# Ledger of designs, part 78: designed miniproteins, single chains

Each design is a single chain, and the fold is of that chain. pLDDT is the mean over its residues in the fold that is shown.

## One batch from the design tools (miniprotein)

Design m2707
Fold by ESMFold2-Fast:
Structure m2707 (fold): chain A 84 residues (1-84)
Amino acid sequence: MAKEYAEKALKYGREAVREDDIEKTREYAEKAIEYANKAEELVAKMPMTKESLEYEITAGVGVVAAAVALTVARIEEERRKAEE
């Protein structure tokens, strides 16, 4: 289960980066963060092993991708608001 959540976090993070619609980017990024949080909660209950570290890294990459996508979306929204 931790692996599935970590993989979903990465998948949605990647979708957020590839999405060109700001609202959809935010939705994908939010899902990536939600699944990463679920993966981290499960990993925290596991012993420190190579496998648990791999899940943590996978979820972390998803979070970083989501953060980058959200930052780009925020900058675009602020730019649009400033010009209205």
Scores: mean pLDDT 79

Design m2708
Fold by ESMFold2-Fast:
Structure m2708 (fold): chain A 79 residues (1-79)
Amino acid sequence: MPLPSEAEIESLLFLGEAVRRALTDPADRAVVAAALEAIRRNPRNLEALQHAKEGVSAYLDGDRAAAVAHFAAAREAAL
């Protein structure tokens, strides 16, 4: 798999922060924040990036629970 561009990573982080701010549960916001921080530390972790991308997609589809679960998976992939 080719490495994602810097612009793709920045776009994903921007959209992830928008998801985090839209969530009302502090625990859900903490999960998303931890996932985004993990991606910032290692933007070459393609598994974490893929899970975060799926989290953004789920949120845009209106599935907030699935979005949080995908960001939790992104955090775990980055451990």
Scores: mean pLDDT 83

Design m2709
Fold by ESMFold2-Fast:
Structure m2709 (fold): chain A 103 residues (1-103)
Amino acid sequence: NPQQERERLIKQALAVIDEIRDLLAERIAAGQGLELVRRVGEVLAQVVLAIDRGPSISDLREFLSLLRKLRDALRAQDWPAAEAVIEQLEELIRKLLPFPQPP
């Protein structure tokens, strides 16, 4: 059922976003990497907005894959890997949203 698959993917994506937000909260508490924290926060807000627009199941799977890669890079403190994934998320957001959404 495509609707059940969509709902499952959205639920999984939102769960990964929450995990990333927890990692950012730890970073903020440490007073470290605030520019990266800001950029990740903005990207997550845009991902939530893109998901709300009802993208394809294929796009939802790509978002979930990239969100998991971002979470793993942040956990590993692999900043070059995190930056590369942020750029891939920004590219996918640009394809799904015709113009940048204001914060």
Scores: mean pLDDT 83

Design m2710
Fold by ESMFold2-Fast:
Structure m2710 (fold): chain A 89 residues (1-89)
Amino acid sequence: SAEELARLQALYSKLLELVTKYGLSEEMKARIEQVLAQLIALDPDKAFMERVAQIVKEQMANSTRKATPEQVEKQEKELEQLEKELEEG
């Protein structure tokens, strides 16, 4: 449905913001990859989401910054909210 597609686009946008805004720990990268896998599974246009997943993976690979403890807490909170929105869909 149009509502389902809009929801997936919103979740995707939040995920992209998260990977570009903060320095990522290895644990956070693993969790982001799990969220990407769930988004790909939910998307009727798998080819589109696979392309998007590639862009996110490239952004993560190019991130050489270590997250501060404060940034890690913010990342965990935002990712937990995103994971909950995915589960409650």
Scores: mean pLDDT 72

Design m2711
Fold by ESMFold2-Fast:
Structure m2711 (fold): chain A 78 residues (1-78)
Amino acid sequence: MTPLQRFLSELSGVDLSHIPDEELVRLVKEVLGEAAEEFLKYVYSGELDLDRLIALVPGLTREKLERLKEALIELAKK
């Protein structure tokens, strides 16, 4: 399991270990927009704390993380 797969599985509550990082990165960019690159940088560096990520990543909000969670749950159903 990659750092991104681990983080997004914990965030969504679903197992995403079978989904390639390329697909997860695409979804993160689509949902988080301009916040995506810095979010991915911190997640790949091992950051797991949501409140810290919101503080560190400009434009990242709890609302965007909730949308990402919903999108990940839908992706896992495919």
Scores: mean pLDDT 83

Design m2712
Fold by ESMFold2-Fast:
Structure m2712 (fold): chain A 90 residues (1-90)
Amino acid sequence: SDEEKLRQAELVGLEGLIEIARKLGNEELVKLLEEAKAAVEAGDLEAYRAAVAAAAPLAEEMLASMTPEQLEEAQRIDEEAIARGREILA
């Protein structure tokens, strides 16, 4: 079930981004990413696209404002999420 694997990989990616946003106290971004996660779980592509479109500029602003130490921590979380996603898709 390729669709199931893709869904699980997307959920893992969203969970990683939620963890990063939560650690930085970006509650607005956490809310939008949780909405995207709920939409993926429900199979609601319209809601997912809307949440991702709203989250993208906030995520970009967050990344641009992060300290080197925060970026290092975010990279560790992101690398773990990518590894888990690749395992699901294998």
Scores: mean pLDDT 85

Design m2713
Fold by ESMFold2-Fast:
Structure m2713 (fold): chain A 74 residues (1-74)
Amino acid sequence: SPAEALLEELRREIERLHREMLQAIRDGDLDGFAAQLQRLSELMTRGEEELPPELYGELARLVDRVHRELLAAL
């Protein structure tokens, strides 16, 4: 479905941002980390607006996992 295709696009984008945020943490790049965190927030807003609630729930669970992994890297 178009909604599932969008979910997969948002997942790939979030995975890219996750890698970039982990690199920013390793480099001590606070500005880079903040910029990627803002981009993640923008993707979540888009997902909330464009995905049905069940698929948005899957996206939210992915972001929770990303947040836990980022906290573990700090």
Scores: mean pLDDT 87

Design m2714
Fold by ESMFold2-Fast:
Structure m2714 (fold): chain A 96 residues (1-96)
Amino acid sequence: DKIKEAVKKIIEILDEVAEELRKKGYDSSAESIESLRNRLKELLENNAPVSKLLLEVASIHAHLMGIIFTEPDLKEFATEALIKISELDRIIFEES
Protein backbone atom coordinates (compact mmCIF):
# COMPACT_ATOMS: atom_id res chain seq x y z
CA ASP A 1 0.00 0.00 0.00
CA LYS A 2 1.76 3.15 -1.29
CA ILE A 3 -0.24 5.42 1.03
CA LYS A 4 0.74 3.44 4.17
CA GLU A 5 4.41 3.36 3.11
CA ALA A 6 4.41 7.14 2.43
CA VAL A 7 2.84 7.83 5.87
CA LYS A 8 5.42 5.54 7.55
CA LYS A 9 8.21 7.54 5.84
CA ILE A 10 6.68 10.81 7.13
CA ILE A 11 6.66 9.31 10.67
CA GLU A 12 10.37 8.39 10.26
CA ILE A 13 11.18 11.96 9.13
CA LEU A 14 9.31 13.38 12.17
CA ASP A 15 11.31 11.06 14.47
CA GLU A 16 14.54 12.45 12.93
CA VAL A 17 13.27 16.03 13.32
CA ALA A 18 12.34 15.47 17.00
CA GLU A 19 15.75 13.88 17.71
CA GLU A 20 17.62 16.81 16.09
CA LEU A 21 15.48 19.35 18.00
CA ARG A 22 16.28 17.62 21.32
CA LYS A 23 20.03 17.49 20.48
CA LYS A 24 19.93 21.28 19.91
CA GLY A 25 17.99 21.96 23.16
CA TYR A 26 14.59 22.74 21.57
CA ASP A 27 12.70 20.35 23.88
CA SER A 28 9.27 22.06 23.58
CA SER A 29 9.45 22.03 19.77
CA ALA A 30 10.53 18.36 19.88
CA GLU A 31 7.50 17.51 22.08
CA SER A 32 5.19 19.27 19.56
CA ILE A 33 6.68 17.26 16.65
CA GLU A 34 6.38 14.03 18.72
CA SER A 35 2.68 14.83 19.37
CA LEU A 36 2.05 15.31 15.63
CA ARG A 37 3.97 12.08 14.88
CA ASN A 38 1.89 10.15 17.47
CA ARG A 39 -1.41 11.49 16.02
CA LEU A 40 -0.35 10.47 12.49
CA LYS A 41 0.69 6.99 13.72
CA GLU A 42 -2.67 6.53 15.53
CA LEU A 43 -4.57 7.52 12.36
CA LEU A 44 -2.50 5.02 10.32
CA GLU A 45 -3.01 2.17 12.85
CA ASN A 46 -6.80 2.84 12.97
CA ASN A 47 -7.06 2.80 9.13
CA ALA A 48 -8.34 6.39 9.12
CA PRO A 49 -9.67 7.82 5.81
CA VAL A 50 -7.03 9.34 3.51
CA SER A 51 -8.69 12.77 4.02
CA LYS A 52 -7.82 12.62 7.77
CA LEU A 53 -4.22 11.58 6.97
CA LEU A 54 -3.90 14.50 4.51
CA LEU A 55 -5.30 16.97 7.11
CA GLU A 56 -2.77 15.75 9.71
CA VAL A 57 0.08 16.08 7.16
CA ALA A 58 -1.14 19.65 6.45
CA SER A 59 -0.87 20.39 10.22
CA ILE A 60 2.68 18.95 10.21
CA HIS A 61 3.55 21.15 7.19
CA ALA A 62 2.23 24.27 8.98
CA HIS A 63 4.20 23.44 12.16
CA LEU A 64 7.48 22.95 10.22
CA MET A 65 6.88 26.28 8.43
CA GLY A 66 6.55 27.88 11.88
CA ILE A 67 9.95 26.45 12.88
CA ILE A 68 11.51 27.72 9.61
CA PHE A 69 10.19 31.28 10.25
CA THR A 70 11.03 31.50 13.99
CA GLU A 71 14.26 29.46 14.44
CA PRO A 72 17.17 30.60 12.19
CA ASP A 73 19.47 27.80 13.49
CA LEU A 74 16.94 25.16 12.34
CA LYS A 75 15.91 26.75 9.01
CA GLU A 76 18.03 24.55 6.69
CA PHE A 77 17.20 21.29 8.54
CA ALA A 78 13.46 22.07 8.83
CA THR A 79 13.29 23.12 5.14
CA GLU A 80 14.89 19.81 4.05
CA ALA A 81 12.37 17.85 6.18
CA LEU A 82 9.47 19.93 4.77
CA ILE A 83 10.54 19.21 1.15
CA LYS A 84 10.69 15.44 1.83
CA ILE A 85 7.28 15.48 3.57
CA SER A 86 5.75 17.52 0.70
CA GLU A 87 6.94 14.90 -1.83
CA LEU A 88 5.40 12.10 0.29
CA ASP A 89 2.15 14.10 0.71
CA ARG A 90 1.93 14.27 -3.11
CA ILE A 91 2.15 10.45 -3.26
CA ILE A 92 -0.68 10.12 -0.68
CA PHE A 93 -2.86 12.57 -2.67
CA GLU A 94 -2.18 10.91 -6.07
CA GLU A 95 -2.87 7.37 -4.70
CA SER A 96 -6.12 8.46 -3.01
Scores: mean pLDDT 84

Design m2715
Fold by ESMFold2-Fast:
Structure m2715 (fold): chain A 82 residues (1-82)
Amino acid sequence: MEDEVFRKISELVEKAKQRLDEAVAAGASREQLNAIIDEFEKELDKLIKEMEEKGYPDSVIIRARILGHSAILQLRRYVDAL
């Protein structure tokens, strides 16, 4: 159960990284890059809400939020460093 949650989050993170790398290579603006991160944040929020609706334990939901928030911060720092 927990492993499936973290796998889905990891897949979303990898997808976001790939989209960012492709956008950077295409000469996207910081606004466009941040829009990709905003879409990732929405997808993550949807996944967490789905977990809450399925009755996942609070400890698992909190861990998922921490992992997702960490990924968002790393992606935003990456864009800021460009």
Scores: mean pLDDT 83

Design m2716
Fold by ESMFold2-Fast:
Structure m2716 (fold): chain A 75 residues (1-75)
Amino acid sequence: MEKEEKEKKEKAEKEVKEILDKEMERANREAREAIERSLKEKTPLEASKEGMRKLAEGVGRGMELALKKREEVEK
């Protein structure tokens, strides 16, 4: 049983990492797009704020999905 639990934890950890990477990648892309757009209007502060907001949304979603996956492994 301990061996099976260890294998399940490793598999879940890999899946959690994949979810986080995917969501972070999307958030980073959206943040860059927002920054590029705002920079055209000469508003670096607005670009920074929008970028941070988009990144935070993606990270938050990734965290929620990761927690849900971890709970799945626990039962």
Scores: mean pLDDT 72

Design m2717
Fold by ESMFold2-Fast:
Structure m2717 (fold): chain A 79 residues (1-79)
Amino acid sequence: SLIQQQANQIIEDLQAPVLSRSSLIQSKNFLSVHGRKLSKELLEELLELAQQRLETESDPELKELLEDIILILQENLAE
């Protein structure tokens, strides 16, 4: 599905050598709207990747976007 393709793109973006501000904004917006439609397994994978990326990120703006993404993923898992 298109939603699965978008989620897979977020996985690729979070694993990219250089983290993109525009990609994180797009990921945050997608997860805010469609996160509830993702499987628990996929939400857990995205959460692990976002948390791992946050540990190594030094840019304050990118850290804030990653923290927002993590919060959205946690809220969808806590349901």
Scores: mean pLDDT 87

Design m2718
Fold by ESMFold2-Fast:
Structure m2718 (fold): chain A 72 residues (1-72)
Amino acid sequence: MAAEERRRRELAEREAALRARFAPLPPEEAAEAIKLEVARAILEVKGVDTSGLSDEEIIARARALVEAERAA
């Protein structure tokens, strides 16, 4: 079957683990952690190395890419 089915299963497992990890966090910290994880995922998919970037830079760069995609 398609790669999509395998990827969906892997994502479901990761999502469950992230939800369990974020459940005990304060709402503000949970929201910031999720935002950062999503921003990193966006940059990684686009081939951007995030290892040298600050959390603020990661979020800003991911936002710029999303805005560019929406504008195109």
Scores: mean pLDDT 70

Design m2719
Fold by ESMFold2-Fast:
Structure m2719 (fold): chain A 64 residues (1-64)
Amino acid sequence: GGNWSQEELDKMLVEGARFAVESGMDPVDAVRFAIFVARASPKAVEELRKEFPEAYEKLEKELK
């Protein structure tokens, strides 16, 4: 476990995904990384879905 609160981790994951997309990363890859590699909480996943709805929908279809 880290020294960070879950709320601080959630904020960093959402901000990191936003920065990656702004830097030219595919939004689907940014959301995939946050969820599966960085292990985003359900709250962070919901925020990512709100900011990148098309990317999230595409990723959700790939997970089935």
Scores: mean pLDDT 77

Design m2720
Fold by ESMFold2-Fast:
Structure m2720 (fold): chain A 61 residues (1-61)
Amino acid sequence: MPVRASREQIREAARRTGLSPEQVRRALERWPTKGYSEIAEELGLSVEQVRRAIAEAEKLS
């Protein structure tokens, strides 16, 4: 996967976005193989929440 996020980085991205660490992890597992809209639909999140989770995790990688 292009984003190699540690447990600590996932927790920090979750804190910044207001999502759970599990939601951030699931979004990262799907990116970039799936787009923001598809990930949002699968996880029951908004496109904006998915985009922010991935962006914050990438900043920490």
Scores: mean pLDDT 76

Design m2721
Fold by ESMFold2-Fast:
Structure m2721 (fold): chain A 83 residues (1-83)
Amino acid sequence: SLEEALKKIDEAIEAVEKGDLDSAIKHLQEALKYLKDAPLEIKLAIIGTILRLIGHKLDGTLDKDVLISELEEIRRRVEEVLG
């Protein structure tokens, strides 16, 4: 459900705030399972964030503010689809 997707996005935001990139990636992958019927733009935004998190993990950098802002915008778009 979209409500479960929102919960997973919230869990991903919390994981990013804690610097736990592995948990953030896992939660976003789980969010995609609940978004199968969601607009493609939302799914692509989540996929893009997963790829960015993988990149940060590989190079040892982390821009938490940018990642959190992106995830909060995705969350807002999912809320709009939910109504």
Scores: mean pLDDT 85

Design m2722
Fold by ESMFold2-Fast:
Structure m2722 (fold): chain A 74 residues (1-74)
Amino acid sequence: SAEQAEEAFNLGLSYLGQKKYDLAINAFRKAVELDPSQAPSVVAFLKDLLERETALPASNREKLESFIQELENK
């Protein structure tokens, strides 16, 4: 449901705040799985986040960029 998708998205945001990037990606993937129409919103949010988080470690930036590409290529 849309409510379950929103909860999964919010869980992803919580994990990002905790710097738990793999768990955040898994939560966002679940949000898109529950509601595929959320994919453009997740992509837009993560692109905005990457622009704001200039000090993000390269390995974590690469993981988030790879996930964005995954969502854009389906």
Scores: mean pLDDT 82

Design m2723
Fold by ESMFold2-Fast:
Structure m2723 (fold): chain A 70 residues (1-70)
Amino acid sequence: SRVEELAEELYEGGLKLAELLGLDLSDPSHRAAIVAYLESFDPEELAKKYGVSKEAARKAIERAIERLRE
């Protein structure tokens, strides 16, 4: 689904940012920095960019964060 595609894209973006910053995602404080980055996305702007509903964009952000934590 488009929500799953967007969640994957956001998750991959978080991983690339962690690599660029030299962060260890096994460290809770480093993981929290990438979670904050993902939480900084405006669901309305993502919805407009990807042609999904605002609720779908919010769910994609939540799924990307969940995947990063698990």
Scores: mean pLDDT 85

Design m2724
Fold by ESMFold2-Fast:
Structure m2724 (fold): chain A 63 residues (1-63)
Amino acid sequence: PPPLPPSGPVVVDLESEEDARRLAELITNPEAAEIIRKSVGRTLTVDASFDDEGRMDVRSITG
């Protein structure tokens, strides 16, 4: 079987609008993607898991 993808809380620095936009593109949950887009210039802790497709399933965001 393939190795499990990394999961758990990750600290993300949303330094620019482009960084937020790129991270939002990887997120499957539209609510979480909106929070990321609105958090430009902030550092967030994102609890997420990677799906088989390499997309992020975000469970919680703290910042």
Scores: mean pLDDT 74

Design m2725
Fold by ESMFold2-Fast:
Structure m2725 (fold): chain A 74 residues (1-74)
Amino acid sequence: EPPLSDEEAEKFKEGALAYLRSLLEQAAASSPEERARLLRFMDLVRAHMLREAARLYPERTAEFEAALEAVLAE
């Protein structure tokens, strides 16, 4: 199987979404000050994941961006 298969791209996306959901759960359980810090950290994580997606899966960047934004809007 090719190293950058569709299956691997989906796995990368699901991993990123699961990590962001974990951070959202931590933010929900945190003080207002810690929540603000975690939300800033999540913005950095999203930016990093989108940069990596653009590098590894350039044809799927828009899909990854939409999926990440959908999770953050929950």
Scores: mean pLDDT 76

Design m2726
Fold by ESMFold2-Fast:
Structure m2726 (fold): chain A 78 residues (1-78)
Amino acid sequence: MTKEEEVELLLRTAKRLKESYEFIEKQRPSLTPEQQKQMEEDKKKLIELAESYLKRARDLGAPQEVLEEIEKYLEEIK
């Protein structure tokens, strides 16, 4: 995998995490208290993953536009 391909994959994966989070949040009103607790733990894991993708993209020297897009997705799930 080239550096550019890895950056594209990180951006795409970060976007999917945001979309997954939005789908889960849409379900929140229909969840039990136990399911809501699980959701908060899942949210923590999604944030950790998004932060790791942002760090990796920076380490790869991704364009500023890509870094800002990943940061935007991270902010939307926090």
Scores: mean pLDDT 79

Design m2727
Fold by ESMFold2-Fast:
Structure m2727 (fold): chain A 64 residues (1-64)
Amino acid sequence: MAEVDRLIDELAEAVKAGDTERARSLGEQLQAAIDAIPDPEERRRHLVRAGEAVNKALAERGLA
């Protein structure tokens, strides 16, 4: 879903920028978008990808 991809990218950018309020809002939106996916395996794939993107953004900031 293009919306999930957009939210993952925007969340990673917010994390990288240190905008904690925007990151929290985007994280809530991303969770809702993933929860709306009817296929459990597709939901799991998006959750893994989101986690990888956030971890990469944190690593680029020297936080992980």
Scores: mean pLDDT 80

Design m2728
Fold by ESMFold2-Fast:
Structure m2728 (fold): chain A 80 residues (1-80)
Amino acid sequence: SPLERAENLLRIAVKHGLITEEEAQRLLDEAKTSPLVEVISKKSGIRDVIPKALVDVFKKLAETVLGVDPSDIEVKEVPS
């Protein structure tokens, strides 16, 4: 589910020192009421659906962990 994906992304972000555990908890709470977005990087073959609240942390993870330029990540609205 998108919330399970959100929890996993936040756990990895804390592990890599990108956010604190306190920030991760706040972002997880925000994710529960956040609209969903599709994040795509054509160069890296990334396609994922995440809460909009997590887009910034996803971009930081992609840059730091995957070596993906954040500017190559497209964010698209998911139809409700």
Scores: mean pLDDT 81

Design m2729
Fold by ESMFold2-Fast:
Structure m2729 (fold): chain A 86 residues (1-86)
Amino acid sequence: SNEKILKLLDEVIDEVDKVQKKNGASFSLEVARGLLLMTRSLIKKYGGDKDLAISSLKVLLEAAKEEGNDELAKFIEKKIKEIESL
């Protein structure tokens, strides 16, 4: 459902915010987070596409890997699988 996709995206945004509060701001994570916020807004207003949500999360996953944050990367991979199963 659209509500479940939005909830999973919100959980990822919250986790990115917690990581940056603890470790400091990352340009790559902020750019990817901005894309995810735009995707969330589009899904909320116009209806959901799982592929759009997954694509935006994959961009954030690459940013997490670039930063060497294995725990954030695993968290995002888990959320991608949860959306794929909806």
Scores: mean pLDDT 87

Design m2730
Fold by ESMFold2-Fast:
Structure m2730 (fold): chain A 85 residues (1-85)
Amino acid sequence: SLVDILRELAERELAEFEAFLAELLAQGVDTPSLLRAATSTLNRSFQAEVEKVRAALLKLSPEELARALLAMLRGYHERQIAKFL
């Protein structure tokens, strides 16, 4: 179904984003640098979701931020897919 294809594409984007975040963490980037680099690769709609909670995200460790961004991206995809249900 279209929903199944969209979920597969969302899971692929999440896996790619997780790998990108892991690469940045391996380089020892700080929380503000991680947030800047991560958001620059994502669409404007998701960037708007991140901006709503930016102050809270900046209080996290780099590892906590990576987990939070992945959870936010997963939730974003679920909400977008739900529009087709």
Scores: mean pLDDT 85

Design m2731
Fold by ESMFold2-Fast:
Structure m2731 (fold): chain A 69 residues (1-69)
Amino acid sequence: SSELILRIALHELRRIVEENSREEALEKAVQMLQNIKDKLSEEQLEELLREIRRLLGEEAERVARKALE
């Protein structure tokens, strides 16, 4: 289920941010996003990008969004 994948990814993103420096967290978040992008809808990917912005800031969202192109 893509909904379950999204929920796991949101929890993992929060853990990544808690356990790593901002720079390392962004790198790991981008890698996670790349691994799951084909398993999620565009709407679900936008939800992950919003959480990345909330946790790591606007610049991090831009980097992650570019990685999806």
Scores: mean pLDDT 87

Design m2732
Fold by ESMFold2-Fast:
Structure m2732 (fold): chain A 66 residues (1-66)
Amino acid sequence: SREEILAELEAEIRRRGAEAGFSEEEVQALIDLLRSIIDSSPDWSREQMRAFAEALFAWALRERRA
């Protein structure tokens, strides 16, 4: 289900965020953004949801280094 993949992506962001040194607040902001975009994109496949989560996390890593 969409909820199952979303829960998996949230857990992945929490784990990878902690490993990368993100604060709990930073991780929660990324999760909130992920949920917001996915909720506004009901036509997205699970693969598109995963691809977006990967792109979002990659973007966040670059922003921290800027």
Scores: mean pLDDT 84

Design m2733
Fold by ESMFold2-Fast:
Parts: structure tokens; sequence; C-alpha cells
Structure m2733 (fold): chain A 65 residues (1-65)
């Protein structure tokens, strides 16, 4: 179970790194910095990756043409 979750997160991370534009990367870094001021790094990382994973998953399903 844990391996499946980590595998999905790593896939989302790679897709984000490859498809994110420089502007999107800056926006995400800014959002992450704001979260880190209010929550521990581990929590901020989880929230950011969870949000990115959901968006990437939704677009992947739609983009299967």
Amino acid sequence: MEEKYKEDLEKARKIFEQHATPELKKSYEEFRKKLEKHVPKEVAEDVVLDGAYLEIKAREIRKKR
C-alpha cells in the first residue's frame, strides 16, 4: 500500500517537473513557501503534492485521445 502511494507521488513529481513552465514553477514555489510558514515542511510537501497529483491525474485522463 505504501509503495503504491509513493510510486504515484513520484510519477506526479516527474510529470510536474517536465510539464510545468518556469512561471508555474515560481507560482508553486511561492505557494509552498507560504504553506511552510504556517505548517511543517512535511505537511506542506504533502499538501502541495496532493494538489498537483489531483490536477495531473484529471488532465491525464482527459488527454488520452
Scores: mean pLDDT 65

Design m2734
Fold by ESMFold2-Fast:
Structure m2734 (fold): chain A 114 residues (1-114)
Amino acid sequence: SELEELFNEYYEEISKIPGVSELDRKALSLLLLSIDITLGGGPKFEEIKKETLELLKTKSAEEVLRWAARQLLSLSRSVEHALEGLRLLGKSLGLSEEVIELVERTLEEVHAEL
């Protein structure tokens, strides 16, 4: 599917950066795909993707996941809408509950700190 192809593209780009775990790579790829869908692609998404990859070179995966989660929340009508859309997307891609729960937890933590 187009969504699986985009997920795999983001996953491959993140995989070129050393020190990022398999779990964190999948979680970040799910977040980037969620942002891409929310924006309908375009220049703003490309900027967010580029910044995510640059931040991963100097920041922990946890810090970058939190940053990307903030981007998704800023584009979403509510945290509940973001969580529902993200879970549906992760399930449609066949991602593990561990990956989906990591992203959900990150979104909830970031939302609570706003």
Scores: mean pLDDT 89

Design m2735
Fold by ESMFold2-Fast:
Structure m2735 (fold): chain A 69 residues (1-69)
Amino acid sequence: SQADVDAQLQQLDDQTAQQLAALHQQYHEQMSKAKTNQEKLALTRQLLRDVSDIESQYLAQKQALLQAA
């Protein structure tokens, strides 16, 4: 039903938001400890890769839910 799909989409959104929030919190903690510009750049590149991976997984899961509706 539409209500079941809406509930699954809300759960996916909530889980994805929690994953991104946790990732950003860890990034900020690591950045506060970084001593060099090289370390800060490496952390930033890792964050961008991790965010991209989470967003790609989110889009794939959302597409599957919408296709099943």
Scores: mean pLDDT 89

Design m2736
Fold by ESMFold2-Fast:
Formats: C-alpha cells, structure tokens, sequence
Structure m2736 (fold): chain A 101 residues (1-101)
C-alpha cells in the first residue's frame, strides 16, 4: 500500500481502520479478547477496498484467536491476510508455526 497514491476518502478509511486495530491490540493486552475481536471486525468494515489495511486487521484477528487457543480461526485469518498482502512476513511465519503444531 502506497499512502501517497490514496485519495482523501481512502486515507480517512485507512486512518480509521488503523485506529480500530490499535484499540483492539490494547483490549487484547487487557485480556478482553471479545472486545478486541469486535474492534477488529469494525476495522475490516472500515478498510473496505483497502487490501493491505484489511490484511493488517486480519493479522490482528489471527493473533487474538491464537491467544485464545482457537488455532483453526487463527490459521484462517492469517491465510486470508496473506491472500490480500503476500508481503505480510509476520503472518507467514505465524501460519507456518501454527501448521507445524
């Protein structure tokens, strides 16, 4: 994703989605995994048409599901993130580790 090539509307969508991803990360650190998932789902809706930003939200979901022990949902989220942005090296590493278990 190249921020300089985004329209003002796309930049606003990206900023909103990133703010929601940041809120979700804080909720997950507090142990509120349900709240984190809700914010990440809101981020996915806010990032409609922005594949790299949607991929970031999906990586967030994968991390939350993995922290909950829901490895099937974690794998699905990381796979979808990589389908949207193959450059997500962290998601690729996490996926490989979960599949090796």
Amino acid sequence: EAPASLSAEEAEKRERALQLINKAARLAEEGDFEGAIRKLEEALRAAEGLPATRAAALVGLGRVYAAMGDFERAIAAYEEALALDPRMTDAAAALAQLRAA
Scores: mean pLDDT 83

Design m2737
Fold by ESMFold2-Fast:
Structure m2737 (fold): chain A 121 residues (1-121)
Amino acid sequence: SADEVIKKIKEAVESDEEPDTSLLKEAGFDPSRLSKEQVKALSVLLKTAKELIDKGYSLEEINRLFTEIARKIAKEENIDLLPPEVTVPIAATRLYLGKPVSISELVLLAREWAVAKLKGL
């Protein structure tokens, strides 16, 4: 559920444990351009996406889950989250430039990675 994934993100962000960045690097992200909190959150999100793909979840099911996660986190961040077609290219550009992105925006980036994997891209 969305609430279970959000709980895992919060637990990872609050943990003093160093995150495993292997999947994040495989997904094309540069950990050196991310904050520790962003690395922890994105690692949980990418691992969740990979586990759902490996279990045979559809594109529609993964999209629904990640959209709900992004919506709930954006409310906590007091952000009016724009549609993914607008938010994703802006957030990807901000990460590339080493600029701040919200955790809700990282959720949408992880969703796009899952979509690409399911399409064989």
Scores: mean pLDDT 81

Design m2738
Fold by ESMFold2-Fast:
Structure m2738 (fold): chain A 110 residues (1-110)
Amino acid sequence: SLEEEAYRILLETQKKVDELIEKNASFEEIKRVFLETLKRLVELYNKAKTPEEMFLILLAITQVAYLLVKALLKHGFSREEALKIVKELMEEAGFSPNIIKSVLNLVEKL
């Protein structure tokens, strides 16, 4: 299912983020990995046909955005800078303004 694929992408991204942190990866490498992940998730979201599918994929998107914030904070960015970078990467990946606003609002509270 689309939800199972979104969850698989989340788990793959979590593992990749751990690897990036362990090897002190560059900011450019972190951006590249997360942009690729976000592009995969926006494609899944656009294929969703039911509110339930959309909701579960949105949860995966929110968790990936949170992982990105954590990675950026470990790289030395402030929380404000990290949230701005997340917004910019979500825009570049092709997410709608309403989805970006929803995700950032949830991540900001974590």
Scores: mean pLDDT 87

Design m2739
Fold by ESMFold2-Fast:
Structure m2739 (fold): chain A 79 residues (1-79)
Amino acid sequence: AVQATLDAALARLRAFRDQTPDPAVRDLLDARIAALQAVRDDLLNDPDATDVRVARLQNGLNAFLADARALLQAQQAQR
């Protein structure tokens, strides 16, 4: 479930990045995509992830999703 959510988020961010003509916004999205991909790779390579590690990853994902919502709202406000 978490992996599928991360894969979907990555796909949406890549699509948004490719549709954005602003290079500064693209650079920000590239940084966010790299960070989310690192989380995804960490989850795939850790078969023994503890509840504490999972909670930290979930908190990081929630913070990232809040940032993504803020970016979408900022884009709407710029229109």
Scores: mean pLDDT 68

Design m2740
Fold by ESMFold2-Fast:
Structure m2740 (fold): chain A 60 residues (1-60)
Amino acid sequence: SLVEKAEELIKKAREQGNKIAERYARMSIQAYENGHLDTAVQNLKMAAKALGVELELPEL
């Protein structure tokens, strides 16, 4: 799920001390919980980009 992927990125961001990536991943979860799927996906992509990792988009 998108939330599971965002939580993985939060964990990785915390391990790296990457506050920007952590913020984007948290914003992705918040947007998803509020029904803003496009915003959730964009924030997830920004978190992955900030971490320098490849993102496999989860099923929405």
Scores: mean pLDDT 81

Design m2741
Fold by ESMFold2-Fast:
Structure m2741 (fold): chain A 96 residues (1-96)
Amino acid sequence: KLEELAVEFAYKAGRVIGAALRDTASREEILRLAELFARQLADALGASEEVKERMVEAAVRGAEEGWEQADTVSVEDLEAEAFEIGKELLELYKKE
């Protein structure tokens, strides 16, 4: 199911964005980047406006969590999680 994986990937990628950029960008800039990332990904996938907004909400929530937890989470582990979901999303996208 492409839509659910797209939302999950947006969330996991958001967590990477938040944690990885905490020391180089403001919280506001990070949340804006997460929103832009999710909107661009949704457009690339041909997602409906409803799915696009769900992806934006998921990515922003992920970025907030990643930013808050940056000192205690492994960015490498977050990247690995995002990569696994991204592979599943790509496999489903190729079938459609």
Scores: mean pLDDT 85

